# Ledger of designs, part 3: designed miniproteins, single chains

Each design is a single chain, and the fold is of that chain. pLDDT is the mean over its residues in the fold that is shown.

## One batch from the design tools (miniprotein)

Design m78
Fold by ESMFold2-Fast:
Formats: C-alpha cells, sequence, structure tokens
Structure m78 (fold): chain A 82 residues (1-82)
C-alpha cells in the first residue's frame, strides 16, 4: 500500500507540472493537494514539496491566507523528513 500510494503521489505531481505548463492553475492545485495527502505518511518530503508548490499557486490566484496555511504545513512536514 505505501509503495502504491507513493507511486500515485508521484504521478499526480507530474500531472500537476503539466497542468501548470498549460496554465490550468486550479487543476494543478487539485492534483498537488491530492499528491500531498497520499504522500504525507509515506514520504513527508514529497508531501512538503507538493504543499509548497500549491502555496505558490494560491499566491498567483490571490489567496494569500491559504498560501500561508500550506507553507506552515509544508515546513512542519519538511522538519519531520529531516
Amino acid sequence: ERERRLREALRLAEEADRAIAAGDLERALELLLRAAELAEDVDPRLAAQALWAAAQLYRELGDFERAEELLARARELAARAA
């Protein structure tokens, strides 16, 4: 299960990168948040990276409060991975 969740999280992160390249920021946010959820307990570093990327997209969309919340969660997960 853990290995399957990690592979799925990586696939979602790759799809998010393609969505960002296409300018579909809302789709990219959905994919990054799903990737972070799947990775949280199996790869906290990957989860932190996904949340950090999602926070940057919220900033581009003008949602600074949600961006700050995700950055705080990303820092906590990154500390757990170190």
Scores: mean pLDDT 85

Design m79
Fold by ESMFold2-Fast:
Structure m79 (fold): chain A 86 residues (1-86)
Amino acid sequence: MKLTITLKGLNDEEKEQALALAEAYKKKGKTVTITENGDTITIEIDGLSIEEAIGAILIAIGYKLEGNNVEITIDGDTITITITYS
């Protein structure tokens, strides 16, 4: 499965957290592409299992519980998560 995570409105601490998330997926042997543009980070991850994809959705729910706006779209084998920090 493929996962695209877009994180918007990041401060410096939140950027460090986003890069740590990307690094964690790289250490698991996934193909990870990171794009930074101002306060936005996009992380594209390929090679996820169904279990790992569910884990990513649970992480997104965690961000929603912290008061952030979270959008999740599932289309076939691709999951797109957009998180806007408040």
Scores: mean pLDDT 82

Design m80
Fold by ESMFold2-Fast:
Structure m80 (fold): chain A 96 residues (1-96)
Amino acid sequence: HMEEFDREVEAVLNYLKGRAALGEGKYDEAIKYFQKAIEFEPDSPLAAEAYALLGEAYFKQGKLDEAIRWYQKALDLDPENERARKGLEEAEKAKA
């Protein structure tokens, strides 16, 4: 469907913008872009990666409870997501 195709493109573009912002240390900006990517395609493999990177952005801000929550959402969508598994382990260790 045309609507699904447009949503997929927007999800990818926002995901890439989020990754660029994250790499630049612009964590609030990265969070906004990853949230937009998830809004366009909430149940996609891209959404699982976006949730994992959302967790990473919160972790880098020292917001450990939020980081753990978003890593868990990534794993709910994709239990084999290595980024989310590693991020969750690191965030839980940092909180302990």
Scores: mean pLDDT 86

Design m81
Fold by ESMFold2-Fast:
Structure m81 (fold): chain A 68 residues (1-68)
Amino acid sequence: MKELKEKVEEHIQKRLGTKDKEKVEKLKEEEIKELEEMLKISLENAEKAGVSKEEVERRYERIKELLK
C-alpha cells in the first residue's frame, strides 16, 4: 500500500516536472474529487449490471487512501 502511494506521488511529480509539495497536494485533491464523482457513476452502473457495489466501493477507497 505505501509503495503504491509512493509510486503515485512519483508519477504526479514526474508529470509536473516538480517536487513542489503544494502543487502535488492540490493535484491530489483534484484527483480525489474526480474519483468521488466517478465512484457515484460506477456504483450506478454496477447496480444496473448486477456487479457487487461493495467491491467497487472498496477499490475506490483504496485509490483515495493512496492519494491522501
Scores: mean pLDDT 68

Design m82
Fold by ESMFold2-Fast:
Structure m82 (fold): chain A 92 residues (1-92)
Amino acid sequence: FEEYREEFRRATEALASHLPPEEAAAVRELGEELLEAIEAGDFRKAAQLATALALLATAAAIETKDPEVQEAIREETLRMLEAAERAEEAVK
């Protein structure tokens, strides 16, 4: 499972690198909670946290008003969600 945890953390950090400091910190915190929920088998909580992360990232992208940064945030958000899904499958 450690490989999935490391992949997810890398995806979360890549996303956070495109965000302002406060939003980046929030994404990192929610990401760790999401991993904890997945490892505990709490897939309902994991889905809620993944949704919160995606909404936070989307809001930050809108605020940047930079199309290149918006596209990067969109792509990294999708990669993070894909990494979360792979981690869930590894626990099931």
Scores: mean pLDDT 83

Design m83
Fold by ESMFold2-Fast:
Order: sequence, then C-alpha cells, then structure tokens
Structure m83 (fold): chain A 73 residues (1-73)
Amino acid sequence: TVEEKVKKVEELIKKAIEAIRNGDLETAEELMKEADKLLEEMTDNEEVIPEEDWKRLKELVAELQELLAEHLA
C-alpha cells in the first residue's frame, strides 16, 4: 500500500541520516538510492502521497541535506 511504501521511505531516510552522522557516506548513498527507487515506483503507479506524509518526508530530506553539507565542508 501507499502507507507501507511511505513508511519504508521514511525508514530509509532516517537510516541515511544516521549513516551520515556516523561518517558512513557510502551506506547513506545506498539508502537514499533505495528511497528514490521507491518514490519512482509510486510515481510510475500514479500513487498519491498524502500531504502530511509528504511534509514529513520533506523535513527529513532537509535534515539529511544539512548534515551532508556539514560533513562535506
């Protein structure tokens, strides 16, 4: 279901954030590729992500991008 896929994407992004905090950029990249693949599958199936779930995903991605920028600086 859409709910299960959104939950999996959230889990992958959170794990990627943890990997970046631990300096494991390779694992973070793999996890984000998996999350992106799931989002692409949802788009291909014309599945709509609820607005509140999309907001949470956006916030997690912003946190990940901030952490990545800090670790690459």
Scores: mean pLDDT 80

Design m84
Fold by ESMFold2-Fast:
Structure m84 (fold): chain A 65 residues (1-65)
Amino acid sequence: DRARVEALIAQLGSDDEAVVTAAARELGRIGDPRAREPLIAAARRHQDASEEVQNALLWALARIR
């Protein structure tokens, strides 16, 4: 669902780490290539964030081949 993927991409820009973590995990589960660039940007933005956020972002990127 395009609308779902776009909503999850928007959630990657949240200041709430739990929201970003949940959005990253769901985007990785979906595996839509449209999420790749937003996930890379989020990983850079959250480089100083918790290990949970970073691990979720890297896990999602690994699923988007």
Scores: mean pLDDT 81

Design m85
Fold by ESMFold2-Fast:
Structure m85 (fold): chain A 67 residues (1-67)
Amino acid sequence: AMEEARELIEKGLQYLKEGKYDEAARYFREAVRKLDEVPVTPEEARLGIQLLAMALAAEVESWLKEK
């Protein structure tokens, strides 16, 4: 279960490194969604919040570049 989230995180980080912010945000959102399907510890919840923050940051960067 967690393995799917890890793969999505890795892809998101790769797209972020390449400046593909929309794709990065999409993969981070999917990773958070996969984590939400599993009972989480406080540490896992913290990771989910960090991933969501990264997804939002990437989405904002994409929006700013569109202008």
Scores: mean pLDDT 70

Design m86
Fold by ESMFold2-Fast:
Structure m86 (fold): chain A 69 residues (1-69)
Amino acid sequence: GNIEEAKKYLEKALESRDPIARAAAKEALEQLEKGDIESAIKSLESALKKVTDPEAREYLEKALKLLKE
């Protein structure tokens, strides 16, 4: 499902040099494991305002889009 695809992009963001991107991806994965999609969305939206690594930003944005579908 779209959640499984979102998790793949979050896993890629965990490899980022940006500690904010890594923390956001880890938190979102934990929230999704608990079934809390709304918390995952809020955490990702907040983190995207602070993420500076463009590659990680793309992965987090793709995950966010998939979670909102």
Scores: mean pLDDT 85

Design m87
Fold by ESMFold2-Fast:
Formats: C-alpha cells, sequence, structure tokens
Structure m87 (fold): chain A 83 residues (1-83)
C-alpha cells in the first residue's frame, strides 16, 4: 500500500485546512479562506493519487497543499496583529 507517513500527512493537512477555513470564515478573512480551501482540494487530490499508487504526484500535491496552509496561517496571524 502507499506509505503510511504520506497518508498521515495528507489527513493532517485536510484537518488543518478545515480548521483554517472555520477560523477564516469566523474572522471574515476571504483571502485566508481561499488559501485554506485550495489546500483542502490539493490534500484530497493527494489522497486520490496515493490510492492509485502515484507516490511522486501525491508528494508534489502535498507540498503544494502545505504551502497553501502556511500562506493561510500567515494571513490569519497578520489579521490578528492588525487589530
Amino acid sequence: GPPLELILRAIGTILRAIGLIIDAERLNNEEAKKKAEEALKLAKKALDYLDKGDIKKAEELLKKAEKKIEEAEKLLEEAKKAK
């Protein structure tokens, strides 16, 4: 089967993205919400590629998803500091 580490990374990224969508919606931060939604889509697609045995494509999608998570987290942190 696919590497357990990559499955756990994908699941973790999905959960982080969902949390960020909820936080962004609560804070009315549309840009952070968009980034978190993009991360969710990429992480779900990575799981699909893991299921198909395309490990390399899954890793590429996970890296993109993780970058979108970081971008969403940064936007929310900046919004929090702006008062």
Scores: mean pLDDT 87

Design m88
Fold by ESMFold2-Fast:
Structure m88 (fold): chain A 68 residues (1-68)
Amino acid sequence: SVENAIKAIEELLASGDKIRMENALPLVLELAEKNPENLELLEAALRLAEAIGDEETVKELRERIEKL
């Protein structure tokens, strides 16, 4: 479920494991594309992108959130 995915992202962020975060980001973005109005999922994806320093993805996700 989306709720389980968000919880998994929160646990990843708490771990500080940047390699796992980098590997998870593409999967989270695919899930966000399928759930474009899910603010909590988009915010979780944004936190993940910020944690790994993906400035391009951060900008894209901020724009998507602002237009909800």
Scores: mean pLDDT 86

Design m89
Fold by ESMFold2-Fast:
Structure m89 (fold): chain A 85 residues (1-85)
Amino acid sequence: EFDELAEKLLPPEIVELVREMKEAIESGDSVKLFRASAGLIDRLVKAGVPLGEAGEIVEQLHLALKNGDLEKFEEVLKRIAEIVK
């Protein structure tokens, strides 16, 4: 469900970052989570998003993944998709 939504809505390079965040959260790998989160923030900032907004988007994504909130996850992915296209 989460992986299928990411593949439908996002470019492949962003799908990889979102998958790495999900895997890191599930495994408790804080270093992997930091790297994936930083990569996504960097990609959003380079797409023209202010750092604060990019951080907010990534935090919303983290919370949706951590809580298994598929509806919020889809909402955040749609926002990312609009930014990076």
Scores: mean pLDDT 84

Design m90
Fold by ESMFold2-Fast:
Structure m90 (fold): chain A 55 residues (1-55)
Amino acid sequence: GAPSEEEIREKAKSLGLSQEQIDELLESHRLAKRVASDEATKAALEQLIKHYQAE
C-alpha cells in the first residue's frame, strides 16, 4: 500500500525539510491518491514519476 501522510511527514521532517516543503509533499500525495481512481490518469502519473526519478 501507499505510505501514510504521517509517514511522509515524519520522513520529510527527519530530512530537515521546512514546513512549507512538507505541505507541498502532502498536497502532491493527496492529489496522487485522488487521481489513482482514474486508470488513464494513474498511468500518465506513473510515467511522469519515472521521468522525474531520472532527475
Scores: mean pLDDT 70

Design m91
Fold by ESMFold2-Fast:
Structure m91 (fold): chain A 95 residues (1-95)
Amino acid sequence: VEETLRALKNDPEKLAEVGRLALARGDYETAIELFEKAIELDPNNARAYLLLGEAYFKMGKYEEAIKWYQKALDINPNNTRAKKLLEEAKKKLEE
């Protein structure tokens, strides 16, 4: 959504939060766009990488989800949630 993206353009945390809400309602395209914008503003935003991975996971794109979860862990290796989601995505890929 162009209007929403413009309103949030300079706030990576707000972009990630609105993206999470879009993800929760199944709007994966809007969620991905918002997380990508958050990462563009703050490339070290581990939360945005984690949420981007969750969006791809919900779309059934497990290989992409693994890539983004690994990125989140590169930034924050102690993120227990990212570790669990990474293992779940690997499990789905092995099915």
Scores: mean pLDDT 80

Design m92
Fold by ESMFold2-Fast:
Order: sequence, then structure tokens, then C-alpha cells
Structure m92 (fold): chain A 66 residues (1-66)
Amino acid sequence: SQDELEERILELLGLRYPGRLTAREIAEALGVSQSAVSRALRRLEAEGLVRREGNRYGLDVSGLPA
């Protein structure tokens, strides 16, 4: 499901924190399509859980519990 993909993306970004990853890198790491990852990243960004800089995404620490 899309919720499951969002959870997997957050886990991956947490493991790589403070590093940021492109949608392509996330797709390759998780074995899913880049289009599915891009859609999930847009939702996570809208929720304040992920921050984008250029084409790279990472955890938004302001949107996460302490």
C-alpha cells in the first residue's frame, strides 16, 4: 500500500540521517518504481515529515516527535 511505502521511505531516511536521497536512490534501495516513490515523497513533504532540497529528500526534524 502507499502508507506502507511511506513508512519504508521514512525508515530508510532515518537510517541515512542526516543524509538526503533522490527519489531514484530511494526507489533503487527499496526495489520500487521511481514514480511511486515520487508520489509518496510529495505526500510526506505535504505532511511535514520530509524536506526537499533541490532533487534530494531527507527527514524534516521540525515535523518529527522529539
Scores: mean pLDDT 81

Design m93
Fold by ESMFold2-Fast:
Structure m93 (fold): chain A 55 residues (1-55)
Amino acid sequence: SISELQKELAKLSTEELTEYFLEKGEIPESARDVWLPYMERERELLREKIAEEEK
């Protein structure tokens, strides 16, 4: 099941989600612009998963 943290992350913008992962050390600051499209896709998938579980 989707955690409360994942639901909260899905409410963030792509930029805010990228900042979250930068703070967690999962991506380097120097790669911010390179990872922006990747974070956008991850956010989309997370939202799809939440929508599926909330049917």
Scores: mean pLDDT 69

Design m94
Fold by ESMFold2-Fast:
Structure m94 (fold): chain A 78 residues (1-78)
Amino acid sequence: KKALEEALKYLGEANRALQAGDIEKAIEYLEKAKEAAKDHPEVVEKVEEAIEALKAGDIEKANEYITEAIRLLREKLK
């Protein structure tokens, strides 16, 4: 529970960093979200894909993966 709530917090911070154009900060928060969600491979995979997309410069694709990771985490918290 606490780890998944922390992962959601970090994904929100990553999304805010992206809106500010701070790609380095967004990747930092995504790495923290990945660590917090490490017991949930489905979530880790989406976060890793988001990091890869950001490193490739694909902000839209990264945002889609972040949105999917948030959806999966919210489902696990029910």
Scores: mean pLDDT 84

Design m95
Fold by ESMFold2-Fast:
Structure m95 (fold): chain A 59 residues (1-59)
Amino acid sequence: MEEKIKEAKERLKEAIEAIRKARTAEQLDQAMRDASEAYKELAELAGEEEAKKFAEELL
């Protein structure tokens, strides 16, 4: 489970970085979808509070 949480955190971090680097509306929409999916996975694995704290750290 620890490895899955680490992978989910890395995926969320990459998705948020993609949001910041997005140059078109299409890229932004895709990155936001990826971030939403990664956030849900992290919340299911580590809990909502942990997911929120990690996401805030990235923003």
Scores: mean pLDDT 79

Design m96
Fold by ESMFold2-Fast:
Structure m96 (fold): chain A 70 residues (1-70)
Amino acid sequence: MSGEEQAKLAIEYAKKAEEALKKGDIETARKYLDQAQDYAVAALAKGDDEGGKKAAEAVSRVGKLLREAE
């Protein structure tokens, strides 16, 4: 899997985590956010600096929302 594909998956899972938070499903949101973080780290490790940066920003944003929901 390419760094670009991993960055895209990180953004998609971050979006799913945000949608779960909007429904009040904190456990599902945490699981999706954990997956998003793993994909974002993998994207950066493969040298997709632009995609990895966008993925990290999405994960950071949803992580703040998760902390505020707790």
Scores: mean pLDDT 80

Design m97
Fold by ESMFold2-Fast:
Structure m97 (fold): chain A 68 residues (1-68)
Amino acid sequence: YKKKAEEYKKKIEENPNDAKAWYNLGVELAKLGKLEEAIEAYKKAIRLNPAYGEALENLAKVSEELYS
């Protein structure tokens, strides 16, 4: 998980407007238990692509885990 999170961070450094890279970073951060950081990554993906269904679903799931 950690190596994949670093890979997606690298992609974001090269292209910060890559909604898919932000979504994938959120997935890897959630797997590491970094739920607040995962939420922020999903929010960034959604800001770049408001119709990003997978990011919206995962944001809802991680938010529920963190807040309830």
Scores: mean pLDDT 80

Design m98
Fold by ESMFold2-Fast:
Structure m98 (fold): chain A 60 residues (1-60)
Amino acid sequence: SMAQLEEAKKLLEEAIRKFKEGRILEGIELLERAFEAVEDPEQAEKLVTEALRKLAEELK
């Protein structure tokens, strides 16, 4: 549902923030929760992939 998508996006943004703060384990846990919150596997994979790509560029 859309509510689950919004929750997943919020968790994803928090995960990115944790990674930027060097809190890697907390970031990973938030990422896993975001992935599980999305009922549509295609949307979940796209969301995670895009967030990871952006995070990889930010962590330089």
Scores: mean pLDDT 74

Design m99
Fold by ESMFold2-Fast:
Structure m99 (fold): chain A 78 residues (1-78)
Amino acid sequence: MTEEDKERYREVMAPQAEMAELLANGEEVETDLSVEEALEIVARLEEKILETKEVPDEEERRELERALRTLVNEELRK
């Protein structure tokens, strides 16, 4: 693996680690997404990353963060 490949892998895995940290801390932040919309965003971006192996751009990363926050909030409220 090149250093670029390692960084790309790290960026792909970052949302998973971030979600786990948010769940552990019990932190809740309001988002304007429904759980269904959040799941669709995560699935779409995950498919794109896995298929293309491209690092998400800033807009895609922001969209993914909002989706993950929505899913974390749902878990915290259950």
Scores: mean pLDDT 64

Design m100
Fold by ESMFold2-Fast:
Order: sequence, then structure tokens, then C-alpha cells
Structure m100 (fold): chain A 67 residues (1-67)
Amino acid sequence: SSMEKEKLLRLIGEILSLIGEIFDLELELKEAEEKGDEEKAEELRKKIEELEKKREELMEEMKKLEV
């Protein structure tokens, strides 16, 4: 149905957005680690973990729509 397609496209959009954010934060983490900025590195790791969990939840929701 059109409703299921809309829901799927919305989930895909959110997942792609999260992947982009995680990638950007991982690049910032690498830079912080290279500079020895342990405080910033710890903050970035926590943010990455939070977004990774949200991504996993959205991916599971998407799988339920494709089966």
C-alpha cells in the first residue's frame, strides 16, 4: 500500500541521516584521538553509541515492513 511505502521511505531517510551523522562523528573522533583530546574523544564515543543504538532500532523496524 502507499502508506507502507511512505513509512518505509521515512525509515530509510532517518537511517541514512543517522549513518551520515555517525560517519561525521567517527571522523571527528579520529581527529580528537590523533590530537590527544581525551575529553572530546569520550564525548564523541558516547554520541556515536547513542546514534548506533537508534540506527539499530530503525533498521529492525524497517525489516518488519519488508517481510
Scores: mean pLDDT 83

Design m101
Fold by ESMFold2-Fast:
Structure m101 (fold): chain A 80 residues (1-80)
Amino acid sequence: SLKEAYRKAGREVEDPRAALERLVQAAKNLDIDLDTLVAFLVGLYEAHPEEVKAFLEELLKSPDPRIQEAARRALEEYEK
């Protein structure tokens, strides 16, 4: 599925900071499905837990409610 493809893409990212910055810019300009966004963030968290956790915590403070919700759901999925 598209969701699984995005989760896999997140796991294969070598530079999580650049990927997250690019994702925030893309979400600002595109109508990205929330579930797809969460899947990618979950994949990033799987591959780079310490670095991505810090970024997700910063995204929780985002003025964009879609980005804030995606970060919250990604953190919940991994901190259980």
Scores: mean pLDDT 72

Design m102
Fold by ESMFold2-Fast:
Structure m102 (fold): chain A 66 residues (1-66)
Amino acid sequence: MSEEELMEAVAELARAVLVATSKSMSLEEVERAAREMAERLVKEGMSRERAEELVRRTLEAVKKRL
């Protein structure tokens, strides 16, 4: 896989873990964790736009569970 594809795979795995654990977290805690994840991904070379999209998808998945 390219470096970009590997980063996307890691991001999706992190998102899946966050969504799976979200039932025991407040929405504020999920938002904070998602933003921290996005900042780390950007520092590792992911574009801001992709990181923000990942945050939006994570929050949408969590909100659908409510």
Scores: mean pLDDT 72

Design m103
Fold by ESMFold2-Fast:
Structure m103 (fold): chain A 81 residues (1-81)
Amino acid sequence: MSMRQVGQRMRSTNPQQRVGGFNTMVSYMFSPNVQVRMNTMRVVMNSNLPRSQRQRMFQVAMTHPNPQVRMMARQGMQSLS
């Protein structure tokens, strides 16, 4: 599933689709592939996703073992403040 399709699921009016999209996006954030992780963070930061969903994504990303992902998550959280 593409990042765009995951973002569309997260914007769905269906709660089950939103939860599924969120879980898929979290999986991409924890991908062993650096490009997948970084592209996922860029999508979350630049998306038109609801504020509450972006906030939850950034909170999860702040627990990430990769310091670059955590830095982007902190910047994202500051932009929502």
Scores: mean pLDDT 75

Design m104
Fold by ESMFold2-Fast:
Structure m104 (fold): chain A 65 residues (1-65)
Amino acid sequence: ATAKWSKEQILNAIKKAYPELADKKLESLEVDSTDSNRYTVTIGGEKYVVVLDDNLNVKYFGGAP
């Protein structure tokens, strides 16, 4: 599926919720095939799962399996 928002918008939402990641590079972004609000992102070489609401607020953020 295509992401609802740009990489910059998603990264800015994450940085707003988690300022400790503000200096990290977003290296990859994958949209979940069943949920267009769920993304798997690689930031600073580490994989995370992010779920955003329709207003670009982070609902969930955690390490990827």
Scores: mean pLDDT 75

Design m105
Fold by ESMFold2-Fast:
Structure m105 (fold): chain A 58 residues (1-58)
Amino acid sequence: MEERIEEAKKRAEELAKKGEDPLTIANQIATQAMKEGFSDAEVARIANAALEAAEKAK
């Protein structure tokens, strides 16, 4: 789980540097996590971490 969160944070930072908005980034990462078979609670945790990372990268 922690490894997946770190991956999501790194991806979110790169997308934010490209000018993508944080909510769009979080939605894309959440959709991918759902496709990977994570639970609703895990998807929420991953998406929230990505949102925070994207906002900090701005």
Scores: mean pLDDT 82

Design m106
Fold by ESMFold2-Fast:
Structure m106 (fold): chain A 80 residues (1-80)
Amino acid sequence: SEKLKREIDLLEKAVDNLEVMAEKATDPETLERIKRALEHVINQAEKLKKEAEKLGDTELVKRANDIIEKVRSILEKIDS
């Protein structure tokens, strides 16, 4: 699905932007907002992964998993 691919493309860009924002965050309030945005991204990636699995699109399943793993890595760094 072209729609599913576009949604995953947008989510990948959102994660890259959130990672940069997290690295530059100087206040705990900003960092907590970024954490909430990253948690929202995981929820969206899980939904898109299920849709990709139903379509048999192994590449989009992989990309959704890559998003989830990257977000988990960013959250771990924030909590360090």
Scores: mean pLDDT 87

Design m107
Fold by ESMFold2-Fast:
Structure m107 (fold): chain A 66 residues (1-66)
Amino acid sequence: EELKELYRKAAEALRAGDVETARQYFREIAEKEPSPLRRQIYRDAAEETDPANLAANAAMFETAAK
């Protein structure tokens, strides 16, 4: 549940235009994620600088987290 909430908060921050807050949440998710594969995906999302890719990642992983 805590991981789902962190991802929802990241997606909300990103949609609000607060990219830095969204990245902080993605970094926290990457640290807490037990799967090495998913951890790498979240880590990559945290380092993304293109706003369009950030929004796409947030929507995609929010859906996966439900």
Scores: mean pLDDT 68

Design m108
Fold by ESMFold2-Fast:
Structure m108 (fold): chain A 67 residues (1-67)
Amino acid sequence: AGERVGEVAERALREGSPEVRELAFEAAYHYFVLGDKEAARELLLRVAEISEDPELAEAAREAAEEL
């Protein structure tokens, strides 16, 4: 789970819009720093919804499903 959340954040830095990057990093912060899996899942689902990169959207959805 944690590795996938990190991968989404890293991929968003390379491929994502500013909005996608911000949401992906908020998801990583909630997961790794706050331990809030529910908030992280919600943020990852938002990344999946707004991402124009289909691979990033799928990775975010899969990361959310693992939480």
Scores: mean pLDDT 80

Design m109
Fold by ESMFold2-Fast:
Parts: sequence; C-alpha cells; structure tokens
Structure m109 (fold): chain A 81 residues (1-81)
Amino acid sequence: MKEAEEYLKKAEEALKKGDFKTALEYAKKALKALAASEKPDKELIERLLKLTQDVVEKSTDEEIRLEASMLAIGAAALLAV
C-alpha cells in the first residue's frame, strides 16, 4: 500500500502544521487508494480514522469538520469489509 501510506504520511505532516485543508486533501487520496485495494491495510485505515478524529477535535471550521466526519465514515466502512 505505498500510495495510501505516502498520502497518509503527508496528511499527518499537514495536520502537525495546523493545515487542515491539506491534511484532508491527502486523507481523501489515502482513502481512495485504500478503497481501491482488495486487501486494505487495517493499520493504515486505523491511522486514517485517528487523523480524521484529530481534525474534528482541533478544527473550528464546520466545513472541515463535516468533511473529516465523512472521511471517517468511509474509512470505518473499509474495516467492515
């Protein structure tokens, strides 16, 4: 899962800088890469869920929080398959 891991790392780095928009952009790319895999990496899905939770907790922007919540739903769905 090279692409998903790379995107997730970039999302985590953006979050550390407080750049929520860039973090969510890379989180979306990570989710798409995970969803395209026949066997998505559970650790990467759990890291993505943690990232989206951290964005919801730290951001005061309603649009950013909504987008992070939608990504969390998508990531959680991958754990159910």
Scores: mean pLDDT 83

Design m110
Fold by ESMFold2-Fast:
Structure m110 (fold): chain A 76 residues (1-76)
Amino acid sequence: LKEKLVEALIEAKKKAEDDPSFIEAVEKKLRELLEKKPEEFEESFKTLAERAEIDLSKLSREEAVEKIIEKLKETT
């Protein structure tokens, strides 16, 4: 369920490629979910970090979330 929620937000971002404001809203929501309850989304957080090729052991939670968001923007 938690992993599906994060994936649904990523898919929504892909579908809204023609609307930058919608992409920004999806990104903000994704950041809130990862930062607000990181323990609940630990598996999804690790999956996103692997996709973005980020080493979680060298970053704080906040820094890792920012890096993941930046990498996801680049793949758009």
Scores: mean pLDDT 63

Design m111
Fold by ESMFold2-Fast:
Structure m111 (fold): chain A 85 residues (1-85)
Amino acid sequence: AKLEYKLKITPEGAKSIAEALQSHGLEAKVESKGDESTLTVEGELSEEAFKKIKEGLELLSKAETVDEKYEGSLLILEGLEELEK
């Protein structure tokens, strides 16, 4: 699977997400320009993990509030947990 999104989060936040993805065996790249970060993710994902990670990244790409950024991050973490078994 391959996912690419422009995220409305800090470079530090985008790096943390990329590191979490990499720790689960996925290829993740971040390119940051000001408060905008482009995250590209590539690897083998189950349908459940793919759906959750995709939904989380979509939320982060359009997030305007702290609550929306938190929800997007939670979905990504839930998707990564699906990859462990």
Scores: mean pLDDT 76

Design m112
Fold by ESMFold2-Fast:
Structure m112 (fold): chain A 61 residues (1-61)
Amino acid sequence: HMKLSKEQKLAIRRIAAELDLIGYELELEFATDPQTRKRIEAGLAEVRKDLEAIEKEIKEM
């Protein structure tokens, strides 16, 4: 069962999303295959959307 406040849960989700963002950006720097780059760019866009939604939730608390 969760023992964290809503604020702490959002902070953890944000950290996780930021780590995913860094991971995708790092993969994109080393990707040379156009097909792989397109896949990583799609994932990066999705993570950015998730991060924006999380930041909005935090600001509206």
Scores: mean pLDDT 80

Design m113
Fold by ESMFold2-Fast:
Structure m113 (fold): chain A 105 residues (1-105)
Amino acid sequence: MLSREQVYELAKEVAKLVEEALKEAGLPKAKVTVEQSGATLTVTYTGDDGTKLTQTVQLPAELSVDGVEAVLLGVANEIADFAKLSPEVTKKLQERIREAIERAA
């Protein structure tokens, strides 16, 4: 079981991993920010052209590794789809996210 503080740190680490994938895809000005309010995470993607995608997600009641991974992968996949990342870049991103979350367990 993860603490809320560990989940917030993981969300910030996932945001950095998404930014790295965006830079690999030729989007060097793209930014991903994470804000926290109780059990709610707000993740904002800002593209190279200034387009924004804001996602507000509820953390599961039990902060299991699997539950947190599902939420954070979901957020990252929505950004990858919105930014039109290649399947290869998206797969590497998913693998890096899983490794980061498993390491924190």
Scores: mean pLDDT 84

Design m114
Fold by ESMFold2-Fast:
Structure m114 (fold): chain A 60 residues (1-60)
Amino acid sequence: TRREQLALEILQSKGASRETAERALELLKQGDYKGALAELSKEAPVWEAILALEAAKKVL
């Protein structure tokens, strides 16, 4: 959906690859915030990953 596309753009905006952002989005959709944070934190600083996940949650 358009909301999922916006969430993916937000997750990628902090330096994560599309593949990592897609895995984080699927975990976030399942309510696994800790898993989503762990995936994004492989490629982005933890604090930026937290901000991106909070922004993506508001769009979804």
Scores: mean pLDDT 82

Design m115
Fold by ESMFold2-Fast:
Structure m115 (fold): chain A 72 residues (1-72)
Amino acid sequence: SHMEEEELRERILELMRELARQYVKALLEEGKSREEAARETARRMQELLRNSGLEELAPEAERFAREAAEEL
């Protein structure tokens, strides 16, 4: 149902946000700039989404990567 799809989508978005934060944190700890960390995180996440048939969520990956870099 649409409600079950929506709940699954929300859960996927929560997991993506956490994944973005973990990637950005690791890259910042490696000495990357916030800009570089956000860019590399977005790229890695977009590749994972494409390989999983979830390429429609690619814009969300870029947004979460940017937000994580701004917050960390």
Scores: mean pLDDT 83

